# Designs tried in a protein design run: designed miniproteins, single chains, continued (4). Part 90

Each design is a single chain, and the fold is of that chain. pLDDT is the mean over its residues in the fold that is shown.

## One batch from the design tools (miniprotein)

Design m15319
Fold by ESMFold2-Fast:
Structure m15319 (fold): chain A 56 residues (1-56)
Amino acid sequence: SKLEEVIAELEEKLAAETDPAARTILRVGLKELKTVTDEEEAERMLRNTEAALASL
């Protein structure tokens, strides 16, 4: 599913990430994404994670 693909992409990004602040943002985003089943809410959480990463 789209949600599963998004989670997999973020987990892969976290595995390759070396910046501690970005790793924290990715871990929090992944934890939140794994608690939702609604794809619209997942998209919102993904955008929030991307915005937090962009603010670094």
Scores: mean pLDDT 79

Design m15320
Fold by ESMFold2-Fast:
Structure m15320 (fold): chain A 84 residues (1-84)
Amino acid sequence: MSEEHLELEIELSLATMEAEILKLAIERGKLSPEEALKEIEKLIERLEELKKRAEELGDEETAKVAEELIEELKKLKEEIKEKQ
């Protein structure tokens, strides 16, 4: 594995943990809806870049997991907008 592949795997793992922490913080009322939306948008942007880099490297598995996480975050963003 190149350094680039290792970095993608680390970044994906960190993003996954951040998504879970963010969801928990929202469920516990620790973030305002505005703060939650900003954090979700930042995480989606980072995951879009990570997915792009994974695709460029031919890392289909990392790209797929990143896309799945992006879709989950988009759903969470929609839920916050509709149900707050």
Scores: mean pLDDT 81

Design m15321
Fold by ESMFold2-Fast:
Structure m15321 (fold): chain A 99 residues (1-99)
Amino acid sequence: MRLLVLARTSIGSVLVEVEGDEAVVRVRAGEAAKPAALAAKRAIEQSGGKVTRLEIGEREAVVEATGVDEQAGVAAARAAAKAISEVGGSEAVIGIARY
């Protein structure tokens, strides 16, 4: 079963995909990308998941992890969106889809 979580703010977005126990978090939030990626990493690790890859660019970041269930994936999206809001973004609008 595949889970997709999309969180949108005024200055950026977070996309989380969970398939099996693997997750990919994609952040596109300019200057907020780094704090958002680090917040997602912390949320995953606090849920018992393991971050296997962390790439932080100037405007975008990617976090890959294992041991992530749907609840941990949603928590990662919320944590990243909160970090974007704390940098100056709006409160996030969160959409969830299952495929």
Scores: mean pLDDT 85

Design m15322
Fold by ESMFold2-Fast:
Structure m15322 (fold): chain A 80 residues (1-80)
Amino acid sequence: TDERIREAARLIVRGQEALDAGDVDTAIRLYEEALRLLREALGEKHPGVADALRGLGEAYRKAGDLERSEELYRRAEEIE
């Protein structure tokens, strides 16, 4: 349980590093993997899932997919 959460946290850090480097495709993949791990470990209503959804939303915004980004941010809001 803790190891999956730790792995998701590492993926989120790497996703942010990829975004900072302009590698949006890598960031999307890393955030999607983190989201899957957190959803399985903590359930859909956990704050960790909201954080991963916001990261994925930022990645899609940088990719120019503003509609997908808005949807992801709204899903994060529904958790909090």
Scores: mean pLDDT 84

Design m15323
Fold by ESMFold2-Fast:
Structure m15323 (fold): chain A 59 residues (1-59)
Amino acid sequence: DLDAALERIRAATSQEERDAAGSELVKLVNRMVKEGRAEEIAETLRRHGAVVTPEDIET
């Protein structure tokens, strides 16, 4: 799910597409953080080339 959301943002070719994908990603991330899944979010972002830690996601 999170991988698919990130891939949609990466594949977006217009501002409108990026905005829609970003909104969906924010909702998913907020829910996962509330569930204590920040480590999984950080790991997924690292697979997509970001250098982040679970603490970065929570803050």
Scores: mean pLDDT 71

Design m15324
Fold by ESMFold2-Fast:
Structure m15324 (fold): chain A 106 residues (1-106)
Amino acid sequence: SEEEKERLQRAIELLKELKEEIKNKKLSIHELEDKVMEVLDEAELSNEVKLEILKRTAELLGKKYNIELPEEIEGDELLLVLLELGSISAEDLLNAFIEVLEELLK
């Protein structure tokens, strides 16, 4: 729907702003994930869309870092996957979220 596309576009814009804001900040993975979730909430995305974004982001990062993800991975398990990866940069995490949102916008 057009409203859903507008919300996805807003989320992309907010994540790009967050990427610029964090260039001079050292955030933990937990702090970064909290800020991403805040952005998705501010964009008024539904819980279903948020879970799909988290799932697709985990799958994308798993492929990029050559980690096999369980077929039953839930969006809320993204943090566990990130912790197992050991060294995801804030830029890589945000770029993965932006890529997933841009694919959903198509």
Scores: mean pLDDT 75

Design m15325
Fold by ESMFold2-Fast:
Structure m15325 (fold): chain A 99 residues (1-99)
Amino acid sequence: GVEEVVAELEPYADDYVAGKLTPEQFAQRVADLAAERVARGEPLDVIWQGIAQVLGRTRRRVLEKRGIELGSKEAKEFYKTLRDALNAALAARGLPAIE
């Protein structure tokens, strides 16, 4: 379910927040998990809900850790970079974009 998607992604989110993963590396981990779960016949809405929960928390943690002001140009550029990296990784696996 959603909780299992969240639990599997949390270690990668922690590594990304800690600066151990680039946005592109984190995006690859998320896209790999999504592709594997789709291949197992899991509902797309459940997978995307779990990803959305982790992304929301991860974005907040990164902004706080880096001292980036909410609503700033830097925060918007950060969101765009992460979204673009994730959508590229998903597209490479034949999966729909996250908006």
Scores: mean pLDDT 84

Design m15326
Fold by ESMFold2-Fast:
Structure m15326 (fold): chain A 90 residues (1-90)
Amino acid sequence: MSKEELLKEAEEHLKKGEEYYKAKKYEEAIEHYEKAIKLLEEVDKNHPLLARAYELLGKAYKELGKDKEAGEYFRKALEITSKTGESVAS
């Protein structure tokens, strides 16, 4: 599968996950966010959509009362955003 196909499929899973999240179907939202994360990791481990997917996954876990898991995924999202904003020394 091409990088563009992986990104497109990941975006579709994020969209479906957000739809389930809005419907308060958090377990179904988590399933789609996890599928998006797996696809995005194959594209780029520092991709902004991967950070977004971790943030959304954390929010869904928080809604289920799984604060430990939520905190771990929020941390993963922050690590990615910190790396994408970091000026690499020569």
Scores: mean pLDDT 81

Design m15327
Fold by ESMFold2-Fast:
Structure m15327 (fold): chain A 64 residues (1-64)
Amino acid sequence: SAADAAARAAAYARAGDGEAAGLHAVGTMSFGNDPEAGRAAGEAAVAGDADAATRHALKASQLA
């Protein structure tokens, strides 16, 4: 689910794994809730901004 993908993205981002966080955050877009937030989470995670990646990933799953 989008929520599961976002939770994994947030966990990886908080652990400092930007690549894994970005991949899972982009995965949330496949479920269609908020593709803008999913994309933003992926971009932030790749850039190493764990806080922004976490916020956007949670929003993509409707949890923010």
Scores: mean pLDDT 66

Design m15328
Fold by ESMFold2-Fast:
Structure m15328 (fold): chain A 94 residues (1-94)
Amino acid sequence: SGELPEDLELFSEGVKLALEGKYEEAVKLFEKAIEAAPEPTAEMLYYLGEAYAKAGKLEEAAEYYRKAYELAEPVNPELAKVAAEELAKVEAEL
């Protein structure tokens, strides 16, 4: 952890909290990770979207799944597909 960039350390802590079911706290750490990142990754945006969805914040989840899809599409087709599928599920609940 002391050797990781700040954004990756915050992201790693957010993933740990999400695995523990602490979705509102995971959202806070993922937001801080994205703010600390010089260039947020599709993975960071996807995990933030998932944490929002699990916290019941569906409008925010849709926003970040869409951003994750747009960033993932040219470089990570599998993540783009998953982000699009989760976006469709969240939009169906709105």
Scores: mean pLDDT 87

Design m15329
Fold by ESMFold2-Fast:
Structure m15329 (fold): chain A 67 residues (1-67)
Amino acid sequence: SPPVLPPPVLSPEQAAVLAGIGAILDALGDALEAALRGDAAGVAAANAAANAAAEAAGLGPAQPVEP
């Protein structure tokens, strides 16, 4: 197996997991921001995006932010 020395870069697997977590958090943040604006449609869209990101990352469905 080839050795990996610095630069300390994430493996593709580690990068994918972090990207998935980031996408979930970003979508949940969008849901909260929409909720603060009273945008029920925006909350629903952001919750759907969070669930899609969680499924893509191999996690179960996220608990949605209620409008």
Scores: mean pLDDT 71

Design m15330
Fold by ESMFold2-Fast:
Structure m15330 (fold): chain A 82 residues (1-82)
Amino acid sequence: SEEVEEAKRIAERTVEAALRLVKEDNSPFARDLARALVVMTVAVLKSTGNEEAYKEAARIVGDALEKAGFDPELAEWLRKEA
């Protein structure tokens, strides 16, 4: 569906931006901002009520965070949500 494809695009773009921020600036502020960006994006997608879109987004973000080694607890939680 269009909503699923849009959620996937938003998830991919958001996690790419978050991981880029952490790679460019490893300060606590950059890490906290990257985490907040990911968490808020996933929360917004969940609030839309489209469960398939939310699960796909959670899977994309969780897998990307795990692969990058960023915030393992958040990555595991998102993977369980998918």
Scores: mean pLDDT 84

Design m15331
Fold by ESMFold2-Fast:
Structure m15331 (fold): chain A 67 residues (1-67)
Amino acid sequence: MTREEIFEEVDLLFEAIKYALDANKKSKKPISLKDFYEAVAEGYRAMREGGLDEAKKLVDEKIKEKT
């Protein structure tokens, strides 16, 4: 991987983490670190495959399932 490719992947990961943190703060119950990790991982995967809107939907669904 090039430096540029690494930075792009890290930026996508930070966007997924940032969104998941915000969604978790809005949930009725805080989720476990494991469930949070799964939400971030699925969000990042979706962002790479289908873009930001699909990623947000999957993160929200994962957090909702765990709260």
Scores: mean pLDDT 70

Design m15332
Fold by ESMFold2-Fast:
Structure m15332 (fold): chain A 72 residues (1-72)
Amino acid sequence: LSKEEQEELAKFLEIASKNLSEEDVEKLKKAIEKLIEDPNASIRELAEAAGISPATLRRLVAKALEAVKAAR
């Protein structure tokens, strides 16, 4: 990963940590770690790695993305 890609990911997690609970941020981290290990992982596999349902993962991602949009 390039330096810029690592900074983008760190910024995303920082914004998420300010707008989500610590538990929800940890779940997002688990999903992201799985995605880095296996870029072809399905949403179901990412949710399994995070210990949540695919529906819950989609909601957490949506909340984090809304926080990122609001920060622009």
Scores: mean pLDDT 75

Design m15333
Fold by ESMFold2-Fast:
Structure m15333 (fold): chain A 55 residues (1-55)
Amino acid sequence: GRPLTPEQAAEVARAIKAVSGVELSAEEVNRAAVTGEDLKGVSGAAVRAFADLVA
């Protein structure tokens, strides 16, 4: 995926917390969005899907 802006990463982190209850940092969200890796039990594919909605 493409790197997110800090604002986009914060929006994705907020969406993931609302849906899954998992707190991710903007750096962790951006890493998962770029690499597609799973992080703290959140699917990398799910992070990428949220990233695509805010980009």
Scores: mean pLDDT 77

Design m15334
Fold by ESMFold2-Fast:
Structure m15334 (fold): chain A 74 residues (1-74)
Amino acid sequence: MEMSEAEREFVLRMLEIVARLAAGEMSVREAAEEARRAGRELGLEEEGERFAEELLAAEPELAEARANGGEVFE
């Protein structure tokens, strides 16, 4: 598997974002913006945008599950 210098830095940045998001130190919106910024800075704009989209997409699904509030059975 190939891992460029930019890709390595991007992965480390994403790990920091996820860790801070999990710790409640930032919002999903802030995490998404930081991911997009990291992608642009490293020449991985599409990867940064995709990661941001995944973060934002997870948020409404979790909110919808909570709003359905009852029994999640699967």
Scores: mean pLDDT 71

Design m15335
Fold by ESMFold2-Fast:
Structure m15335 (fold): chain A 82 residues (1-82)
Amino acid sequence: MEKAQEYTEKGKELLSEGRYEEAIEYYKKAIELDPENAEAWTNLGIALYYLGRNEEAIEYYKKALELDPENAIAEAYLAQAE
C-alpha cells in the first residue's frame, strides 16, 4: 500500500532526525493501514529502543519476526535489546 509506505518513509526520516516520538506516530499509522508490514513493526521497535523503552521495542521486534522470520534487522535489534 502506497500510503502505508509513505508513513513508513516519513517515520524513517523523523527517526534519522532524532524525532523518535513523531516517528512512532507515523509507524503506528503505517501498521494500521498494513498490519503485515514487517518493516514498519521493526522500525517502530527501533524508535522505542532509542527512547529507552526496550520492553515495548522487544514486543514489536517479535511481531516483525512473526510476519517475516528472515528479517535480519529485527533479529539483530532484538539480540541487542536483550
Scores: mean pLDDT 81

Design m15336
Fold by ESMFold2-Fast:
Structure m15336 (fold): chain A 55 residues (1-55)
Amino acid sequence: TPQADADDWLAQAQAMIDKLEAELRARGELTPEVEANFAEARAQIQTWADARKAA
């Protein structure tokens, strides 16, 4: 179903962002600006997933 597909994509996208954030943190490269960019990216993918579920 469209909802199941959107949820699966959202989970995969969030996992990828979490992995990238963890890698940057491990290297000491996670700045407040980068953290803010990740938060914005998470908000954008959530909005996209919600729109797809509503369709």
Scores: mean pLDDT 79

Design m15337
Fold by ESMFold2-Fast:
Structure m15337 (fold): chain A 71 residues (1-71)
Amino acid sequence: SAAEEAALRAEYEALLAQALEALKNGDFDSAAQLLSQAGVLASRLPPAEREELLTELLLASGDAEGARLAS
């Protein structure tokens, strides 16, 4: 349902935000677990929604890599 998809997307975005914070803090173990959970949630969504969320994941990964390189 649309409500389930909205809830799943909100959880996914929260996991990405937490993962990026963990990466900036040097907590790679927590970041890896959070990113793994985010990936599993994205894979449970309809194809159209998955395309959008994969784009967000790639952007978030780019931001995390940028933070690492800036260190």
Scores: mean pLDDT 70

Design m15338
Fold by ESMFold2-Fast:
Structure m15338 (fold): chain A 65 residues (1-65)
Amino acid sequence: SEEVINTLVEVARRLGLSDEEIEEIRRLVEEGRYDDALTRLGVRAVLQGDEESLAVLSELGRKLR
């Protein structure tokens, strides 16, 4: 859904992803590859110690299961 795309894009922006990396996240979501998008953002959030982004990604993953 557009809400899922918007949330993942906002998390990606907060984590400092480039416009090119954000476009790749959008493409993964549009292809229904939610787990791939969540994994990429989750790895970045862990590396940066962003607990708030990890919580958002965890809640989204739960709702998409």
Scores: mean pLDDT 83

Design m15340
Fold by ESMFold2-Fast:
Structure m15340 (fold): chain A 80 residues (1-80)
Amino acid sequence: SMEAELQQQIDHLETQVEWIKKQLEAGKTSPLVIRQAQATIEQAKTLLETAKKQNAPQSLIDRIEAILKEGEKLLKELEK
């Protein structure tokens, strides 16, 4: 189903955010980690637009918005 595919994409992005967070907590703020954070934010923005166009459940939209918010927060910390 489209919802199951969307959930898989959300799970993948949540895993990426957790990896970035762990790199930051370990003091690993390389250009590679910054690029990964930027890529994750871009993917989350695209997925959010897709989810809204498909009238996805609000719970899934909320998860994508949480990913975007955390991703942007982590990127700001990485750029310090």
Scores: mean pLDDT 88

Design m15341
Fold by ESMFold2-Fast:
Structure m15341 (fold): chain A 79 residues (1-79)
Amino acid sequence: SHMTALLEFSDLTAPLVPGQTLYFANEQGKVVAVGVVESVEGNRALVRLTSGRLEPGKSYFVYDENGNFLGTARVESVE
């Protein structure tokens, strides 16, 4: 089953768009989850995870499909 995560970004380098694929890396740079942006409101985004899992309260480095750094996201909640 897939989960949905609500994320708060602290340092967005470019605007996020619905339908965008995001890659989530831990502090060691390992990609631990992949998701698709469902909606964006300011510095917050709702993301549907297609693989992996994110932990509530943790922060991850976020990249696009070409490996460009997009920002740091804190996981506010998962459903």
Scores: mean pLDDT 87

Design m15342
Fold by ESMFold2-Fast:
Structure m15342 (fold): chain A 61 residues (1-61)
Amino acid sequence: MKEKLKEEAEKLHQKAIDALRAGDVDTAAQYAVKALNLYHEAGDDEGIEKAVRDIAEAAGD
């Protein structure tokens, strides 16, 4: 079960990055929040740290 949550979080994380690069900040925020919640449910602290870092880099250049 936790592996499936992590896979879904990774997909949503990628969608958030794609939306940020396309300039769709509202869509990116929705995907980012969903991804972080799924990583938290999976207990994937490393996934949370990675997602926060990647999203921050995409948003801040």
Scores: mean pLDDT 78

Design m15343
Fold by ESMFold2-Fast:
Structure m15343 (fold): chain A 100 residues (1-100)
Amino acid sequence: MEEEREEIFRLLDEALKKLDTNPEEAMSLVREAVRRANELADQLEKEGKTDEAIELYREVLGRLSEIADKAEKLGRWDVAMEVAALEVYVATRIAALESK
């Protein structure tokens, strides 16, 4: 579990670094990180670890916000819009978990 969390955050940190040089690869990393976060959060929820699932999503949301901000500064509006949509999705997942 902890190693999967570290890998998710590593993918997002790598995406942030690659955004300048390879935005297509950066977005592939973002999508993979969100997919893995969803799988890990679902597993945590099934184990009754709802607070850990919420915290995972909050950390993912923070990193997505950094990526969106960098994309905007680079004038990569298509990337910024896609990441913003993922931020809305993750925020919705947090709200759903907090309602349990």
Scores: mean pLDDT 87

Design m15344
Fold by ESMFold2-Fast:
Structure m15344 (fold): chain A 53 residues (1-53)
Amino acid sequence: SEKEEKVLELLRQGKTPEEIAKELGISPDEVEKIIKKLMEKYNAKNIADLVVK
């Protein structure tokens, strides 16, 4: 949950998944999995749709 909130915040700041992974100390694959979970939770089609929810 806390990681999901941070990933969403960083995406809203315009950071890439790679930049988010480095900032949070996790793998880019883990960031992509969190993004997918957030898109499912908020019914977003892509990252651009997700960040305006």
Scores: mean pLDDT 82

Design m15345
Fold by ESMFold2-Fast:
Structure m15345 (fold): chain A 65 residues (1-65)
Amino acid sequence: VTRQVAAAISIVAEGIELGRPVRVKFEGNRITVTVEPGDPAVDAAFEERARAIAEAFGLELRIEH
């Protein structure tokens, strides 16, 4: 399993936990996460978790809505 695949699995799992379906794409060291906006508190929690995961795996994070 590559670092990118592990990061994607972790981010998707966080999205599922928060009730947010997400789509993930890779371009080199960048991970792009597409998620529909919703409750601001849940959106902020997801973004914080996604950033922590991306940082842990040494990837650049981009979030799209």
Scores: mean pLDDT 80

Design m15346
Fold by ESMFold2-Fast:
Structure m15346 (fold): chain A 65 residues (1-65)
Amino acid sequence: TTVEVAGAIRMMGLAIEEGTGLRIERRGDRVVFTGEGMSPEKVEEMREIGRRISERTGLETELVE
């Protein structure tokens, strides 16, 4: 449901911001990850997280470096 999807994104966003300093925003049917100067390892981590969000919510994910 929409409420559960919003809650999951918010909780994941908080956990990621605490651990990585990245910003996560939901824009309609898209989840945007923002992180300036990310390392290749961090980019790979964000791709994995984006894939899991898409699998669970059906939302598209976008990474902005």
Scores: mean pLDDT 63

Design m15347
Fold by ESMFold2-Fast:
Structure m15347 (fold): chain A 107 residues (1-107)
Amino acid sequence: MRAGDRTFFEVDGEEVGVVELLDGGEGADALGLVMTIVGRRLEERGTPRLSGEELMELFREAAEEAGFVVHEVRTDAELAALRAAGTLFVLRLPADPELRLAFSPAP
């Protein structure tokens, strides 16, 4: 994967989330780890319905379990500052297009 690559999350053909990779090396590895944890938690829940809000919560829980820091970002200026500080990837939700979750390595 390369910086700027996007991964779309669909449930029953409906887009519920988009991840944009900001770092193609460490960010790709971090995204892979978080996605593995999200998949496990989805299996444990047994819930067939996945909303954008539920996807956001799953990513937050998975990032915390993986040891990443999650930032809630609503402006391009905030995202630019976090990108300069080493943000790995961001999650956007179609249900709340102004909200981004930015994922950074723990200090």
Scores: mean pLDDT 74

Design m15348
Fold by ESMFold2-Fast:
Structure m15348 (fold): chain A 80 residues (1-80)
Amino acid sequence: SAAETRARLARLEAELVRLAAQLPREVQEEVLRRLGEAQRALAEELGAAAEAGEPEAEAEAARRATEVLAELVEELRERL
């Protein structure tokens, strides 16, 4: 569901912050930049979906953001 996808996004964001805290400052800065980019992309897609009046498009945007954040989490785990 959309609520479950949003909850998963929140958990992935928290995990990214936790993992980044264990890495050198330069890597933390890169992670925060990439997280910010993903958050901006999601906000833009959600805005477009809201303007179109399509709740399914909002759910789809959240799912795409989840995939991006999950990939970032896996990448960071490989660096640890």
Scores: mean pLDDT 79

Design m15349
Fold by ESMFold2-Fast:
Structure m15349 (fold): chain A 80 residues (1-80)
Amino acid sequence: PLSEGEEVLRQLGDALRAMQRGEPIEKVIERLREVLERTTDPEVKELLEELIKRLEEHKDDREKSIAALVETMERLQALL
């Protein structure tokens, strides 16, 4: 079984692939909000909340949105 952080990291990896395939950023935000609702670890929750905010700010900029997601994955991996 995966830890909560490992499961969230897996979900972020899925989101990254979807964004790279051209999925609308708004759709990615919806999926990450569902992940956030199931997250209980305060540190992981804070990273997800920050990521969602950055994606909402850059929803019309795919490159910045992808960069924000990658940076969040790196920060989350450092916590595992």
Scores: mean pLDDT 85

Design m15350
Fold by ESMFold2-Fast:
Structure m15350 (fold): chain A 101 residues (1-101)
Amino acid sequence: GSEGLIALKEGKYDEALEIFEEALKKNPDNGGTQLLLGEVYLKQGKYDEAIEYYKKAIEVGDLETQALAAKNLAEAYEKQGKYEEAKKYKELAEEYKKKAE
């Protein structure tokens, strides 16, 4: 919901996590919520957790969510110095974006 996005924008990451975790508990297959959880962890510098949620967002999300998750997953891998994995997910993000056309 909008409350979680507001918390994320305001840098209230613990509040954003609680809101998005509660949303995911009610709808476990919501790729958009998993993408947002990944974004919170990425902003906190928790790259392993961000990677886990972005991978889940790719698994269950629509093409738009998959494209955004793959792009953000590439960024998380780059921040870890895992450049081969980052390249793979950059290419995958382009594929999802083309399929969404």
Scores: mean pLDDT 87

Design m15351
Fold by ESMFold2-Fast:
Structure m15351 (fold): chain A 68 residues (1-68)
Amino acid sequence: MEEEIKYYEEKIKKDPNDAKAWENLGSVLYYEEKLEKAKEAYEKALELDPNNKEAQLNLKIVKAILSE
C-alpha cells in the first residue's frame, strides 16, 4: 500500500500539523507491518493532538508488539 503511504506523506508535507493524517499514516504502516515507522507516525499524531484516544491506543498496541 505504497500509494496510501505516499498520499498521507504528501498531505503531511502540505499540512504538517494534520494530526489525523499522521494517525492514518501510522495505521497504513501498521497494516504493512512497518511497526517502527508506525510507532513514529502515531507519536507525531499525539505530539500534535495529545488527547487523540485512537492514536494513544494504537501506539500502545504497536509498542507492546515491538517489546516482544
Scores: mean pLDDT 82

Design m15352
Fold by ESMFold2-Fast:
Structure m15352 (fold): chain A 79 residues (1-79)
Amino acid sequence: DLLRRAAELSETERAVLDVLGERGPLSAAEIAELLGLSPSTVSRALRRLEALGVVERRRGRVDLYALSPRYVALARTPG
């Protein structure tokens, strides 16, 4: 399930989840700046996390990403 998959995520994917859990909805560019990663690296991680149902994409003038409410309830993210 989501919790088991989250435990096996890459370092990049974990870092993205941590930032989203702390700061709420962020664009891929904002996440890249906060983590010191390339936008393409972050976009790939977000795509994988979205496919897993761990992260949701919120459409608007700029697409924002946030932890899925279901993931937050199940994973009990620290902080």
Scores: mean pLDDT 74

Design m15353
Fold by ESMFold2-Fast:
Parts: C-alpha cells; structure tokens; sequence
Structure m15353 (fold): chain A 120 residues (1-120)
C-alpha cells in the first residue's frame, strides 16, 4: 500500500516535471523526465511479471503517457493510453496479460511523445 502510493506519487511528479519543461521549452529537461518515465514503465512491467498487485501504478503510468502524448500532439497515442487507464480503473483485478498490454500502450505513447520532443 505505502509502496504503491509512493510509486504513484513519483510518476505524477515525473509527469508534472516533463509537462513543465515542455511549457518552458526546456527540451533537454523534458527528455530527461521522459526517460525517467520509460524506466518506471520497465520497472512496472517486471513487477507485473513477478505477480505483484500494481494495477494502480500501471493505471498511473497510462495516465502519464496519455498526458505527455496529448501535450506533444500525438492525439491517437493519447487516446489509446487513456483507454488503457480507464480499463484498469474499471477492473483493478485485471489479468497479467491485460496489465502488460496497458504498459505496452503506455510505452508506445511515451516513445511517440519523446520522438516529437526530439524533432523540436
């Protein structure tokens, strides 16, 4: 419980940092925060594969991915990430496969956002 809340808070702070850097046109800072978010997605994937109950962490990562993709103009990636977040919030007992699919959607959305930032 405490570890889940801490991971959710960290993801939220990373996301806020990335969005703020984008607003300030500090693309180097934005890319650093985006890389940190990708690391959190990999960590969540490992925890899901180990059978840990991290559904709220996965949903938070999908929300973060949607926000970043949306902010960088990747509307379709943002919508897919939001849908993955909603599906997990509607079923916190989602299967390992469903959680891993949500993480892959989140990764794709964050990678799309990263590509847009690198083009600027």
Amino acid sequence: AAEVAERMQEITEITAGALRALDERDYEAALREIERLLERIEEAKERVEEGEDVSLVVATLAAAASALAGRTGEAEAARRAEAAMRALLENLDASREEKLRALEVAREAVEAAKRRVEER
Scores: mean pLDDT 88

Design m15354
Fold by ESMFold2-Fast:
Structure m15354 (fold): chain A 89 residues (1-89)
Amino acid sequence: SSADKILEEIKKMNLEELKEKAALMIDESKAEELKKLPLEELIEKLRELKKKVEEALATEELTPQQREAAEALLKVLEAIIKKLEELLK
């Protein structure tokens, strides 16, 4: 699947590539500003986005296609958060 390919790419990304990917996922229009944030603040914004996606999956009436897209987004967010946290230590 396209999500599986993105997950494989994330495993190979360096810190700057992960920051760019994270910033684009949070807000594409503000990506240049977001990628300059302290790493801890960027991770916090990703966790907030993850929580919103989890709440949407639990509470909203989603079509099968919307649910699949939300589940794929959740997996990508979890992978980026995990890798950024590993780099923070």
Scores: mean pLDDT 82

